# Designed miniproteins, single chains, continued (2): the designs that were tried, part 67

Each design is a single chain, and the fold is of that chain. pLDDT is the mean over its residues in the fold that is shown.

## One batch from the design tools (miniprotein)

Design m6461
Fold by ESMFold2-Fast:
Structure m6461 (fold): chain A 73 residues (1-73)
Amino acid sequence: MALEELEKRVEEINKEIEELDKKDPRDPEVLEKQIKLGVEMIVIGVAYTLIKKGVDEEEAYKFYKEQLEKIKK
């Protein structure tokens, strides 16, 4: 279940990036959104790595949520 939530979020991020690619990349709002989505993708990548190393899926998902809150602030 936690892994499925991460997979759904990755799909959402990829779709958002496709929509942003239609806009002017010099627009500060577009750039800010791309940076935030990129950072979230890195955090998700770390969570996937934890699962591959044998960490519980719920713990990896908790890590993802906690890191997102810290990085957004």
Scores: mean pLDDT 80

Design m6462
Fold by ESMFold2-Fast:
Structure m6462 (fold): chain A 60 residues (1-60)
Amino acid sequence: MLSQETIDKIIEEIGNRVVTVEELMEKYGLSREEAEEVLRRQFERLVEEGVELLREAVLK
């Protein structure tokens, strides 16, 4: 039951760093379900950013 604000803050802090569910649970005191939600949100953000970077690099 994480607030959207908490999820966004954690994603901002980890940025592009690859983290595991277990690391999020240990570092932020999250449940497995909460850590999985954070990772899913991070993945969605990275996909959007990756698409933009690929367009800029390939299409110039």
Scores: mean pLDDT 72

Design m6463
Fold by ESMFold2-Fast:
Structure m6463 (fold): chain A 58 residues (1-58)
Amino acid sequence: MKVVAVFDYEPVKTNELSFSKGDVLEVLEIVNDELVLAKNLESGQEGLVPIYFLKSVK
């Protein structure tokens, strides 16, 4: 599932994904009600992302 980042995010933990507003991410797994495991399609990196920074596309 593809989503778009609505804000820039700088990781505060080692397992979190860095992204910029407008980056397209692919959700790989829903971890819990606050976090997903996603791949940033711009950078190719994978990590945890808070769901409130993401908006569904397509």
Scores: mean pLDDT 79

Design m6464
Fold by ESMFold2-Fast:
Structure m6464 (fold): chain A 90 residues (1-90)
Amino acid sequence: DLEREFLELEAEALRDILERNPDLSPADIEEAAEAVREGDYERALEIIKEALIRAGHSPERAEEIARNILDTARYTAEGQLRAEELQRQR
């Protein structure tokens, strides 16, 4: 299932990004990655945003950062999936 494979890649990309952010606890990282794995992007956004707010960011800034993180994870996963499809064709 290509969609499930994509969600796994996106969840892994997200985990890598979040592990480098000191504002997120291991529990927040696991919960956000699980939400992405389930295709629940709204929940993933809320988890990351709430963690950033607890770390001292404003709600507006937290949302912007969270959206940028999720966009980066998606972009990384799309590139990885594209490369994998090209490998399968040769």
Scores: mean pLDDT 83

Design m6465
Fold by ESMFold2-Fast:
Structure m6465 (fold): chain A 74 residues (1-74)
Amino acid sequence: MDDENRERAAESMREYGERLAEELERAGLPEHAEEVRRHSELMSEHIRRGDVEGASRHAERLLEVVEEARRLIE
């Protein structure tokens, strides 16, 4: 069950990252969109492996990219 739960969490993270990246592209921030895709994919990979520390590190970086993008569109 842990494997299936991790797989679902990883897929949800990947989907979230793709949707967020698309919104950033629409806002005129393609570089930030690419960073969101990269970090969400890496976070998803770490989630699949059960690497909470690795996933957390990429989540922190993802949040930094989102905060930067938010400042640029405000």
Scores: mean pLDDT 81

Design m6466
Fold by ESMFold2-Fast:
Structure m6466 (fold): chain A 55 residues (1-55)
Amino acid sequence: SAEAERAREVYERARELLEEGRSREEIMKELTKEGVDPTLVELVLQELEEERARG
């Protein structure tokens, strides 16, 4: 779905910013400035944290 495609793009972008050493707060600020829904950014960051915890 278009929603899943959007979430995937945001996920990849957030992952790149984390790899650059950006904090969660900086990623939130950057992506919301780019027009991303803050709720979607929060969900993506939660998923990235869960993925990191799993392996």
Scores: mean pLDDT 79

Design m6467
Fold by ESMFold2-Fast:
Structure m6467 (fold): chain A 61 residues (1-61)
Amino acid sequence: MQQELIEEALERLREEVRGQSPEEAAALTRRTVAELAPHLDDEQLTEFSQRAARVAREQMA
């Protein structure tokens, strides 16, 4: 069930960071991670944080 939340959040983040500055992309990433943290266990949160950081970096390159 949490996997669907993770995939939805990553897809939303990918669209949101497109065309944004590196600072704004980083801020959006941190905010999205913080919003999901209460709903994920430690392992899922670690995976999500790593994947979200990759999404932000790909949009900044």
Scores: mean pLDDT 76

Design m6468
Fold by ESMFold2-Fast:
Structure m6468 (fold): chain A 80 residues (1-80)
Amino acid sequence: MTPEEVVAAFGEITREHAEDIAKEVGVTREQVLKAGDVLVEKAPESMSLEEIAKETGLSVETVRKFVDIVERLLRERGVL
């Protein structure tokens, strides 16, 4: 897959599983969707987890857990 296809799949999985991710991470569905949108938008800029945390209002640890869950789902689909 191209980097662009991986970023698109990240956004799609985040939207499909937003409620489940929110429950696992301990945040709202809206916070998960916002974090996903920021990650997809800023992927070409190689934004750090610390910068994403500031932009989304989440902790760095929360953003890391969110990314780990979505990456796990991407691997299960054979995208990663």
Scores: mean pLDDT 78

Design m6469
Fold by ESMFold2-Fast:
Structure m6469 (fold): chain A 77 residues (1-77)
Amino acid sequence: MKSISKKELEVEALVTHAYALIALAKIALSRGNLEAARESIELMRKLLERLKKAGASEETLEELEEEIRRLEEEIAA
């Protein structure tokens, strides 16, 4: 088995946190709470920067960026 490094565990934790924020943003949007949705997106943008520094895969970063973009489009509509 591959030994999981501290950096790999950090990336996994940050990815999990990012998906939790996506879920919260979607719930906020469904309730008409645009302020809470915007706050979640801002936190996700900061998490993306941390993920890049932690060495997350390009595929993971692209998937999260796509989810953020979709949420931003829904708020702007």
Scores: mean pLDDT 81

Design m6470
Fold by ESMFold2-Fast:
Structure m6470 (fold): chain A 69 residues (1-69)
Amino acid sequence: SGREGKRKRIIEAAIELIDEVGAERTSTGAIAKRAGVSKGTLYRHFPSKEELIRAAIEAQQKRAEAAAA
């Protein structure tokens, strides 16, 4: 669905920005722009920056575990 696709784009954008500038310098506005979504859409998927950062770290960890298996 379009909702699932937007969630994945937001997570990917967060991962890219954290790798480029670190979590502290990464804003939800910058993530929304890179993902191609509005800030309102981002907050519908992730109510806080902390939840988004947690989801990005979890997604990367699971990908690394799957690739190692």
Scores: mean pLDDT 79

Design m6471
Fold by ESMFold2-Fast:
Structure m6471 (fold): chain A 61 residues (1-61)
Amino acid sequence: SEAEELLERLIELARRTAAQGDEVSEEEVEEFLERNREPTLEELRRLDLEAVRRELEAVEA
């Protein structure tokens, strides 16, 4: 689904951001993402997915 696709893109962005900062370990980021996967997916399904995609494209560039 589109929401699942956007969730995976958010996870990848979070991993890339964590790699740039030294304050949060990759393991801590993975644990946080795994714990919050379902709540985030539920939230995405309630949002304007087109707007979320556009925002992600701007940040990922």
Scores: mean pLDDT 73

Design m6472
Fold by ESMFold2-Fast:
Structure m6472 (fold): chain A 84 residues (1-84)
Amino acid sequence: MKPDEKEVLDALGLIYLALGKWDEERGDFEGAATSYKKAADLFEQAGSPLAAEAYENLASVYEKLGKTDEAERWRKKAEEVRAR
């Protein structure tokens, strides 16, 4: 990946990660899930280890939504990123 593109993707990922945390704090778990998923996709494109944090937050939000199977899948993705 071109360095400039990685920097932009990392910056956008951080913005969506912050939006997800804001949505979660206000009880908008559906909005938080959408924002964290966008953050994870951007961090994965950037090759950023921050994808693990986004996946972990996404798993936590799915757990709060009662979607335990989805939460476990996202938690596994976070572990896979951390193992890289």
Scores: mean pLDDT 81

Design m6473
Fold by ESMFold2-Fast:
Structure m6473 (fold): chain A 104 residues (1-104)
Amino acid sequence: RGAEEARRGAEEARRAAEIAREGGGAEAAAEEALRAARHLAKAAALSPKGAAAATAGAIAAAGGAAAAWAAKRAGLSEEEANELAARAAEGAARAGEAAAEAAE
């Protein structure tokens, strides 16, 4: 149950990182990262064993999304915004995998 939500969160976070790395735009990556954050938050609620890792992943995914949006308003380059989004999403994916393993 918690492991399934954590795996979904990790998959969505990897997709967010791929969107950012392929130049699909920081905002598109942020939308996928928010989806990952929701699944990781559910994983934290469903499994006490994986809760810390799932919570860290949800924070990383949500924070990455916020950073991507802020980059647009601050006038950062597309490359800089994409790099911030990719790093946050990669961190969320690793945390989601750890949460899934702990929840099993």
Scores: mean pLDDT 77

Design m6474
Fold by ESMFold2-Fast:
Structure m6474 (fold): chain A 88 residues (1-88)
Amino acid sequence: SEELKKYEELAREYYEEFQRLVKETLEKGEGYVDKALEAARKYVDYMNQMLELKVGKDKAKEKTKEFNEKTEKELEELRKELLEAAKA
């Protein structure tokens, strides 16, 4: 599907942006942390939309609830790690 390809391309772009912003955080400091986490959240959002297209809305909704709760906790921990790394 054209939508699946579009979301795959967007997921890839935001993953690359996330990696770039992590590097910027380590090189230039804390000001990039929020942008890095925003890029990571966009990546997760497009991955969830791809899952919806592959398995349908109802199954995706059940699968994404637990995954999104775990992902939010992982992003909160990542924020802490990036802030600590930027200070080192």
Scores: mean pLDDT 82

Design m6475
Fold by ESMFold2-Fast:
Structure m6475 (fold): chain A 86 residues (1-86)
Amino acid sequence: MEAEELYERARAALAAGDLERANELALKAVRLLREAGKPLEAARVYLEMAEAIARALHARGELSPEELAEALARLAAARAALAAAE
């Protein structure tokens, strides 16, 4: 319950453009999910929020196209590893 509420608040902060708050709330949700014995769910939440934040930083001009491509490549590799673990 608490982790799901933090994830929803993180998504709301992201939609509002508060990337720092979105990252803080997402990391807290990930930590609570890991502590609850849900590492695969924690990994999914982390990857979804990390991609959304990277794209938002690029849209704001704070991340270059090359840095975005590197971030997305790392996230794609992590998603492939997660899919193989399921």
Scores: mean pLDDT 81

Design m6476
Fold by ESMFold2-Fast:
Structure m6476 (fold): chain A 55 residues (1-55)
Amino acid sequence: SMTEELKKKFEEMLKLQREAIAAQKAGDEDTRKALIEKILEKSKELKELMEKAYA
């Protein structure tokens, strides 16, 4: 189901976001930047998937 795939990707993004916040609090700027890049990539995938599913 497309809805189940969207839910899984959303959960993955939430995990990455929490890890990015933890890295920021720890002062690990390199890890934070890498995690933000992954979030942006997942966000693009999610947007494309949503556009295809609901277009």
Scores: mean pLDDT 80

Design m6477
Fold by ESMFold2-Fast:
Structure m6477 (fold): chain A 58 residues (1-58)
Amino acid sequence: SEVDEYAEKASEAASKGDIEKLEEYLRKAAEELAKTHDKEEAENLAEVSIEDAKEALA
């Protein structure tokens, strides 16, 4: 799925320490998830994941 594709790209960006790409792909994954699932759930997952990843990579 497109959600899975963006999640994989986000993981690769995280492994490279590319916070900008990590944020971009996590937001794109959330946008795709919002098309087929609850929008609030998708947005909350994206925000929490981005914050956690930024803290871990900072």
Scores: mean pLDDT 73

Design m6478
Fold by ESMFold2-Fast:
Structure m6478 (fold): chain A 77 residues (1-77)
Amino acid sequence: EAEELLKKAQEARKNGDYKTSADYYIKAAEVYEKQGKYGLAAFYYRLAADSYEQAGNTELAKKYREKADELARKAFG
């Protein structure tokens, strides 16, 4: 499930569709978060934030960057 979502995120990014890429990274991050894999979830929420920023959506970029930081603290702190 998560692997297929990541493939779709990467394909969207390759095509310059940063919003769709971000949406798929969020879905993949949610799968990892539900599995308790907080480090992986944080990593993909970060990629989603970067993709939202590239798409010009600064509000969503900030939201998911903050969520990534919270999960990273949970995984490593």
Scores: mean pLDDT 85

Design m6479
Fold by ESMFold2-Fast:
Formats: structure tokens, sequence, C-alpha cells
Structure m6479 (fold): chain A 61 residues (1-61)
């Protein structure tokens, strides 16, 4: 339903905010290969969620 899609969008937007905060924490923690790999993974997840939001918004219109 439309309400379910809107709820999913809000949950994804909240997830993106949490991922953004985590990425910034890791960037402050130093430039180790482990931190670099984790940042890349989290940025990939964030972009995937942003893409999913766009797809869900298209379904609402």
Amino acid sequence: SKEELEKQIKELEKSIEELTEKIEELRKSGDSPRNQTLILFLEFVKKSEEYLIEELKEKLE
C-alpha cells in the first residue's frame, strides 16, 4: 500500500542518517586499511538505500 511504501522510505532515510554518522566517526578514527574498507562498505550500503528510496518514490507517483 501507499502508506507501507511511505513508511519504508522513512525507515531508509533514518538508516542513511545513521550510516552517515558512522562513516564520519570512522573517518575521524584514522586512515587504517580496515577503516578504509569499512567506510567503502558503508558508503555502498548508503548508496544502495538511496537508490531504493528513489525506486519506492517512483512507485508512489
Scores: mean pLDDT 85

Design m6480
Fold by ESMFold2-Fast:
Structure m6480 (fold): chain A 108 residues (1-108)
Amino acid sequence: MSPAITAVEQARLELGALFGQALAALDAGDLAGARATVDRAVELAEKTLREHASEEEYERKKAELDKLVKEFDAALEAGDLAAARKTLFRLAGFIHETYEEIIAELEA
């Protein structure tokens, strides 16, 4: 496996762990901890996009990430834990799909 593919795959595994931590924090009522963990996950995803995606793809994916983070923050501020969980799963799915696309391009 190329070093680039290995690095992206390791980042994807770390993202999975971070989303698990964010979900556990929400379930415990630790909204600040959930938000901080999501911020870490988004920062890691943005770093991977900057290193491996085109500038156009980075801007497009970042816009969707920013939108999903705003929806998550709004749910937390409203105290709507069900909406926060739903948005967290949507955010996780979007990032997972993005990483699979990057890995597929690196394998080509």
Scores: mean pLDDT 83

Design m6482
Fold by ESMFold2-Fast:
Structure m6482 (fold): chain A 55 residues (1-55)
Amino acid sequence: MDDLARAALAAANVLLEEGVPNEEASRKAVEIARESGGDPEKAKKMAKELAEKLK
């Protein structure tokens, strides 16, 4: 699996756990994966930070 795909999956999972709607989580996860440079740990941190801002 590509690094970008792994980062996107990691970000999507964090966003969904934080209560972000499925469609929005999917879009945001792709953006986060690109910004993380394919680093899943960085993507998870960015996703959690974004989810907190959306509350």
Scores: mean pLDDT 79

Design m6483
Fold by ESMFold2-Fast:
Structure m6483 (fold): chain A 100 residues (1-100)
Amino acid sequence: SAVAREEAALDLILEHGERLAAAESVEEVEAIHREFLAGLRALGLPEEELEILERSARRTIELLRAETDPARRKLILEQHEGVHLVYAAAALVAARREEA
């Protein structure tokens, strides 16, 4: 059901945002992102989009590991969250198109 897929996608997005807000380490951010990608794959997000998101996430994690300034680390993380929201929205659109 498209409704069930949209609800699952929304739950995934909300859980992802809450987990990122509570993350205290780069390792936690990496684990949270890995779980988010697995959820998006289960919802049928195209592999091409998953590869772009995974590459973006790896870049963000590398930047976080190299950065010692807390303010800059916060900006890097906020930029990463923006990318996740865009792809989460794409997953919702893809789920809805299965009803067409």
Scores: mean pLDDT 73

Design m6484
Fold by ESMFold2-Fast:
Structure m6484 (fold): chain A 58 residues (1-58)
Amino acid sequence: MVQQLGDQAIDDLPPLPRDASVDEQLEAIREVLLKQGVSPEQAEQVVELLRERWERHQ
């Protein structure tokens, strides 16, 4: 099964920039999810979960 919109590749994740703030990293992740064909609603949910994780790891 081939789907041009949202063709998944885990290797498409951007590298983690050390100097980027949490907010900037979450924006990058959101963009990747949208590129992978994840709905905006699902992407927002994932970003919120990641934000909570990052805050907890402080």
Scores: mean pLDDT 66

Design m6485
Fold by ESMFold2-Fast:
Structure m6485 (fold): chain A 58 residues (1-58)
Amino acid sequence: TLERVGELISKLKKGEVISISELAREVGASQASVSRALRKLEKLGVVRIEGGRVTKLL
């Protein structure tokens, strides 16, 4: 899940926003699994998570 979420996020432009539910549908995983992967990416400074929305930082 983390690898697939990371690949999808890498295709976004810096500052682009996507919802967690949309990411889950695109990746084919549960929102819970995607949220766990996104928290790891947030710790790496790749994304910002706010109210079910994800912003690409890099």
Scores: mean pLDDT 79

Design m6486
Fold by ESMFold2-Fast:
Structure m6486 (fold): chain A 85 residues (1-85)
Amino acid sequence: SAETVAAILERARELIEQGRYADAVEELLAAMAREALSPEQQVAALDALIETLEEALAQETDPERKAAIQTLIENLRALRALVEA
């Protein structure tokens, strides 16, 4: 449901605000599997997490943390393409 996707994204956003980017991705992926989200719901959740990480990337000043966020975004985009296929 839309409420389930929103709840998953709320927790991921909390982890991102704490600088725990990899943990946010792991939480989203685990929650998507646990809740048995449809492909459409998975794409919506991945798109929202990618957007949140891109916003974090734009505000990040540390080059090592920027590189880590960028790698996570690239991995999520690849996963999104596989889910949409």
Scores: mean pLDDT 85

Design m6487
Fold by ESMFold2-Fast:
Structure m6487 (fold): chain A 56 residues (1-56)
Amino acid sequence: SREEVILAFLKLIVEAEKYFLERVEKEGALSPEEIEKMRERIRELEEYIRELEERL
């Protein structure tokens, strides 16, 4: 279904963002505030994914 395709896409985005965050933290390229905002975005996406899975 369309929702299943969207769910798969969102899961890929979350994994990509987690990978990017890990690399940025190792490099020290972003401020602590920017890193915190990225962590919050990842948490929000993971919660949205969870809600979507519960609705399927």
Scores: mean pLDDT 84

Design m6488
Fold by ESMFold2-Fast:
Structure m6488 (fold): chain A 70 residues (1-70)
Amino acid sequence: PLSVEEMRAQVEEAERRRQEEFKRKREEVEQLYKEDEEKGKKAKEELEKEEAQFQRDMEELRRTLRELEA
């Protein structure tokens, strides 16, 4: 079993890794916009959905960690 501190560290590490992945994907989307605006729009919409879902998941995890600290 992980301590609350260890769980927070894991969540922050996972969030950091995912944000790095999103950063790369955003750069790819920007490149696609320069080459093909329509393809870029589609990629951006898909990325926005993934980012929104990830943010929701992270908010839920942060809430759980906050409750454990209380």
Scores: mean pLDDT 79

Design m6489
Fold by ESMFold2-Fast:
Structure m6489 (fold): chain A 77 residues (1-77)
Amino acid sequence: ELEEILEKLKEHNKKLIEYLKETAPKWSKEELERAKEAMEEQKRLAEELRKEGKLPEELAKEVIEAAEEMIRILEEA
């Protein structure tokens, strides 16, 4: 179950990252800033839940890495 969830999460994150690479350059500065803030919040939440033992290490790592990649894309847009 955890492995299946992780695989699906990786696939969804990959698709979202590709979409973001294509779409983010078309967004307003305000939209980019809001999206970046949302990704930073997502990263913080995953880190906190991992520290509390409420989120498996593998899932937390995937969420954090995806959020970091999305933040980089938004900063380059």
Scores: mean pLDDT 85

Design m6490
Fold by ESMFold2-Fast:
Structure m6490 (fold): chain A 76 residues (1-76)
Amino acid sequence: MSEEEFEREVRLALGIIAAVVATKGSPQEAADFIARVAEQLGLPRAAEAARANKDKSPQEIADAVITALEEEVREL
């Protein structure tokens, strides 16, 4: 895909993560939602990070997913 399309997808993913952290009452529900979105975007490491941290706070889940997303994007 183009660099511009990829940048838009990353911004969308970050926006979804922020919205989920803000609105979800359950860390597990937030983690599951983020994992599904990451899988749809072809980001399996970000999805695994969300699931691995489902027992943490929503902020910790978001931070772990963002870190995994940045690492996965760098390897692409």
Scores: mean pLDDT 68

Design m6491
Fold by ESMFold2-Fast:
Structure m6491 (fold): chain A 60 residues (1-60)
Amino acid sequence: KEEIEEEIRELEEKIEELERKLEELRADPNADPKEILELEIELGILRLELGVLKLVLRKL
């Protein structure tokens, strides 16, 4: 239980950091489109992982 809660916390922190970076890149007209796409993909994957972990925690 505590291990899953810690993993959820770490994922939430990472998602927040990446969301902040994505907003900064989207606001920058000189930003690399590939870098934006990579962050969007990474955020999508992390959000799916967070959803799975939250589902598992709710069943415990």
Scores: mean pLDDT 81

Design m6492
Fold by ESMFold2-Fast:
Structure m6492 (fold): chain A 98 residues (1-98)
Amino acid sequence: PVEPAASAEQLAAYEKILREGGLGGLPRDLNGGVVELAAAVYASSAALEDPELKEAMNNGTLDYATRGVRVVAKFSVVDGKLVVSDVEVLKNTPDNPA
């Protein structure tokens, strides 16, 4: 399956989320939100400035934990398009119970 690239508005929103270190703004369909986040990580220069996110992009695996949510997604770039497979969303043990 091939997922569409995130829109410019979605990229801006997810870049803000990545800069704040939170996934709390993801849509109710977390699988769709994870695909959009992976696309934002791939396309965003701000995300590429983060060594952890850059390593995740290079490895084709996003393991991102923040604001009570942990997301693990495997992705690859096929013919210049982002393809996401094997998505798991977990409740993170809250380091901050607020």
Scores: mean pLDDT 50

Design m6493
Fold by ESMFold2-Fast:
Structure m6493 (fold): chain A 70 residues (1-70)
Amino acid sequence: SSMELKEKLEEAERHLELAREYNERSLELGREGERAVKEGDLEKARELYFEGASYTVQAILHVVKALALL
């Protein structure tokens, strides 16, 4: 039914919003990592890049959950 489809689309939208939030955090951590490299703090840069990559994985998982509802 159109109502059931609407509920699935709304759930997919929530997952895509979470994916966007995780991706935005990943991009911010990437910028912080770039600054740390320029400042010579390579250990901090490594930690920031790893955390950023972890948020990218979370974003991908939420995109996959959204696709499963479509």
Scores: mean pLDDT 92

Design m6494
Fold by ESMFold2-Fast:
Structure m6494 (fold): chain A 59 residues (1-59)
Amino acid sequence: MTAAEEAALQSLIKAVKAAMDGNKEEADRYIAQAEANGASPEAVAATRALADKLYEEVK
């Protein structure tokens, strides 16, 4: 696994955690960082959908 792949995965995990905490701005920022680090379009789309769902259910 490359350093970029590790960074992308960590950013996606942080995005989900931020969404659970109600921090949509932080979640969006971490998703953008994951994209910049080469996260697959599928992983980005799935994480964005999950974050939006978590945000809606908490809020």
Scores: mean pLDDT 78

Design m6495
Fold by ESMFold2-Fast:
Structure m6495 (fold): chain A 120 residues (1-120)
Amino acid sequence: MIEVTESGGGTVKEGGSLTLTGKISGDYENLVSVSWIAEGPGRGGRSLASISGDGKKVGYADEVKGRFTISLDKAKKTAYLHMKNLKVEDTATYYALAFALVDGKLRMAAGEGTQVTVEA
């Protein structure tokens, strides 16, 4: 079964930067995509950034475009969210959602999340 562990959160001042890490592990046949979502007062759980399992296609929500960059290290089975010019409204728990084929069926996994707090 596919598994995810998120890390890299913390407290940062407005205008600062953080890199979040989503380690993908466990048994799966093919990674389809990874999406980063955020749950908090300014974030409604929608995808902020996504990357295809081959690393070739990326997508960003308008509110983070130009500030956040998603990347995937296939050899390390790790997705990264590079966040710059952080705003107080970016305060949230961040989850990496991995979508993969397991026994021919699309499955999703997420970990416990990583907390980001942006102070004015």
Scores: mean pLDDT 86

Design m6496
Fold by ESMFold2-Fast:
Structure m6496 (fold): chain A 68 residues (1-68)
Amino acid sequence: LEEIQKKILDLLKALPDARLSARELARLLGVSQSAVSKALRELEKKGLVEREVVDGVTLYRLSEKGMA
């Protein structure tokens, strides 16, 4: 995994019930939203995170596969 993908997974593992937007993850990690969005797309492609749309906002959470 690339550094940013690993940081996202580690943060979500620390907060397993959390659902976070790309904007929130970017703020917490101190990186650009475009970098986080790219990393989240790759993690979703690998099945390590899941995407949910709640009230028009895209949120991400750790998948069961991502917890292993």
Scores: mean pLDDT 81

Design m6497
Fold by ESMFold2-Fast:
Structure m6497 (fold): chain A 61 residues (1-61)
Amino acid sequence: MEAAERAARGAAAGDAGAAAEGGGLVSQKLNSPEEGARMSREAARPYGEDAARRAEQAALA
């Protein structure tokens, strides 16, 4: 998911706007905020636990 990668990079950089944009797109695509949040968290996990949490929060916003 390109959107999940964008959310992960945004979260890693501490850029809430970029993380929210990517996360939101993932959630819209899947019609499931929970699934979008899970995928965003997984994509951000290599960038650290804090980045993963930010990506999940952005996807749920």
Scores: mean pLDDT 62

Design m6498
Fold by ESMFold2-Fast:
Structure m6498 (fold): chain A 61 residues (1-61)
Amino acid sequence: DIEKKRKEIEEGIKEQLKEGKEQRDIAEILKIKADELKELGISEEVAELLYEKAEELLEKV
């Protein structure tokens, strides 16, 4: 379910922000995960969500 994956990503971002990580660093981690999924040829929709969330974080920089 793509909606469950979206919530998991959003919760992970909130957790990392509470830990004091910079938005840029979180965005970079999300892009790395998305690239790994694309290289493996799995979960393209999840990879796109990760890129989308990374872009949202970068907009706040």
Scores: mean pLDDT 75

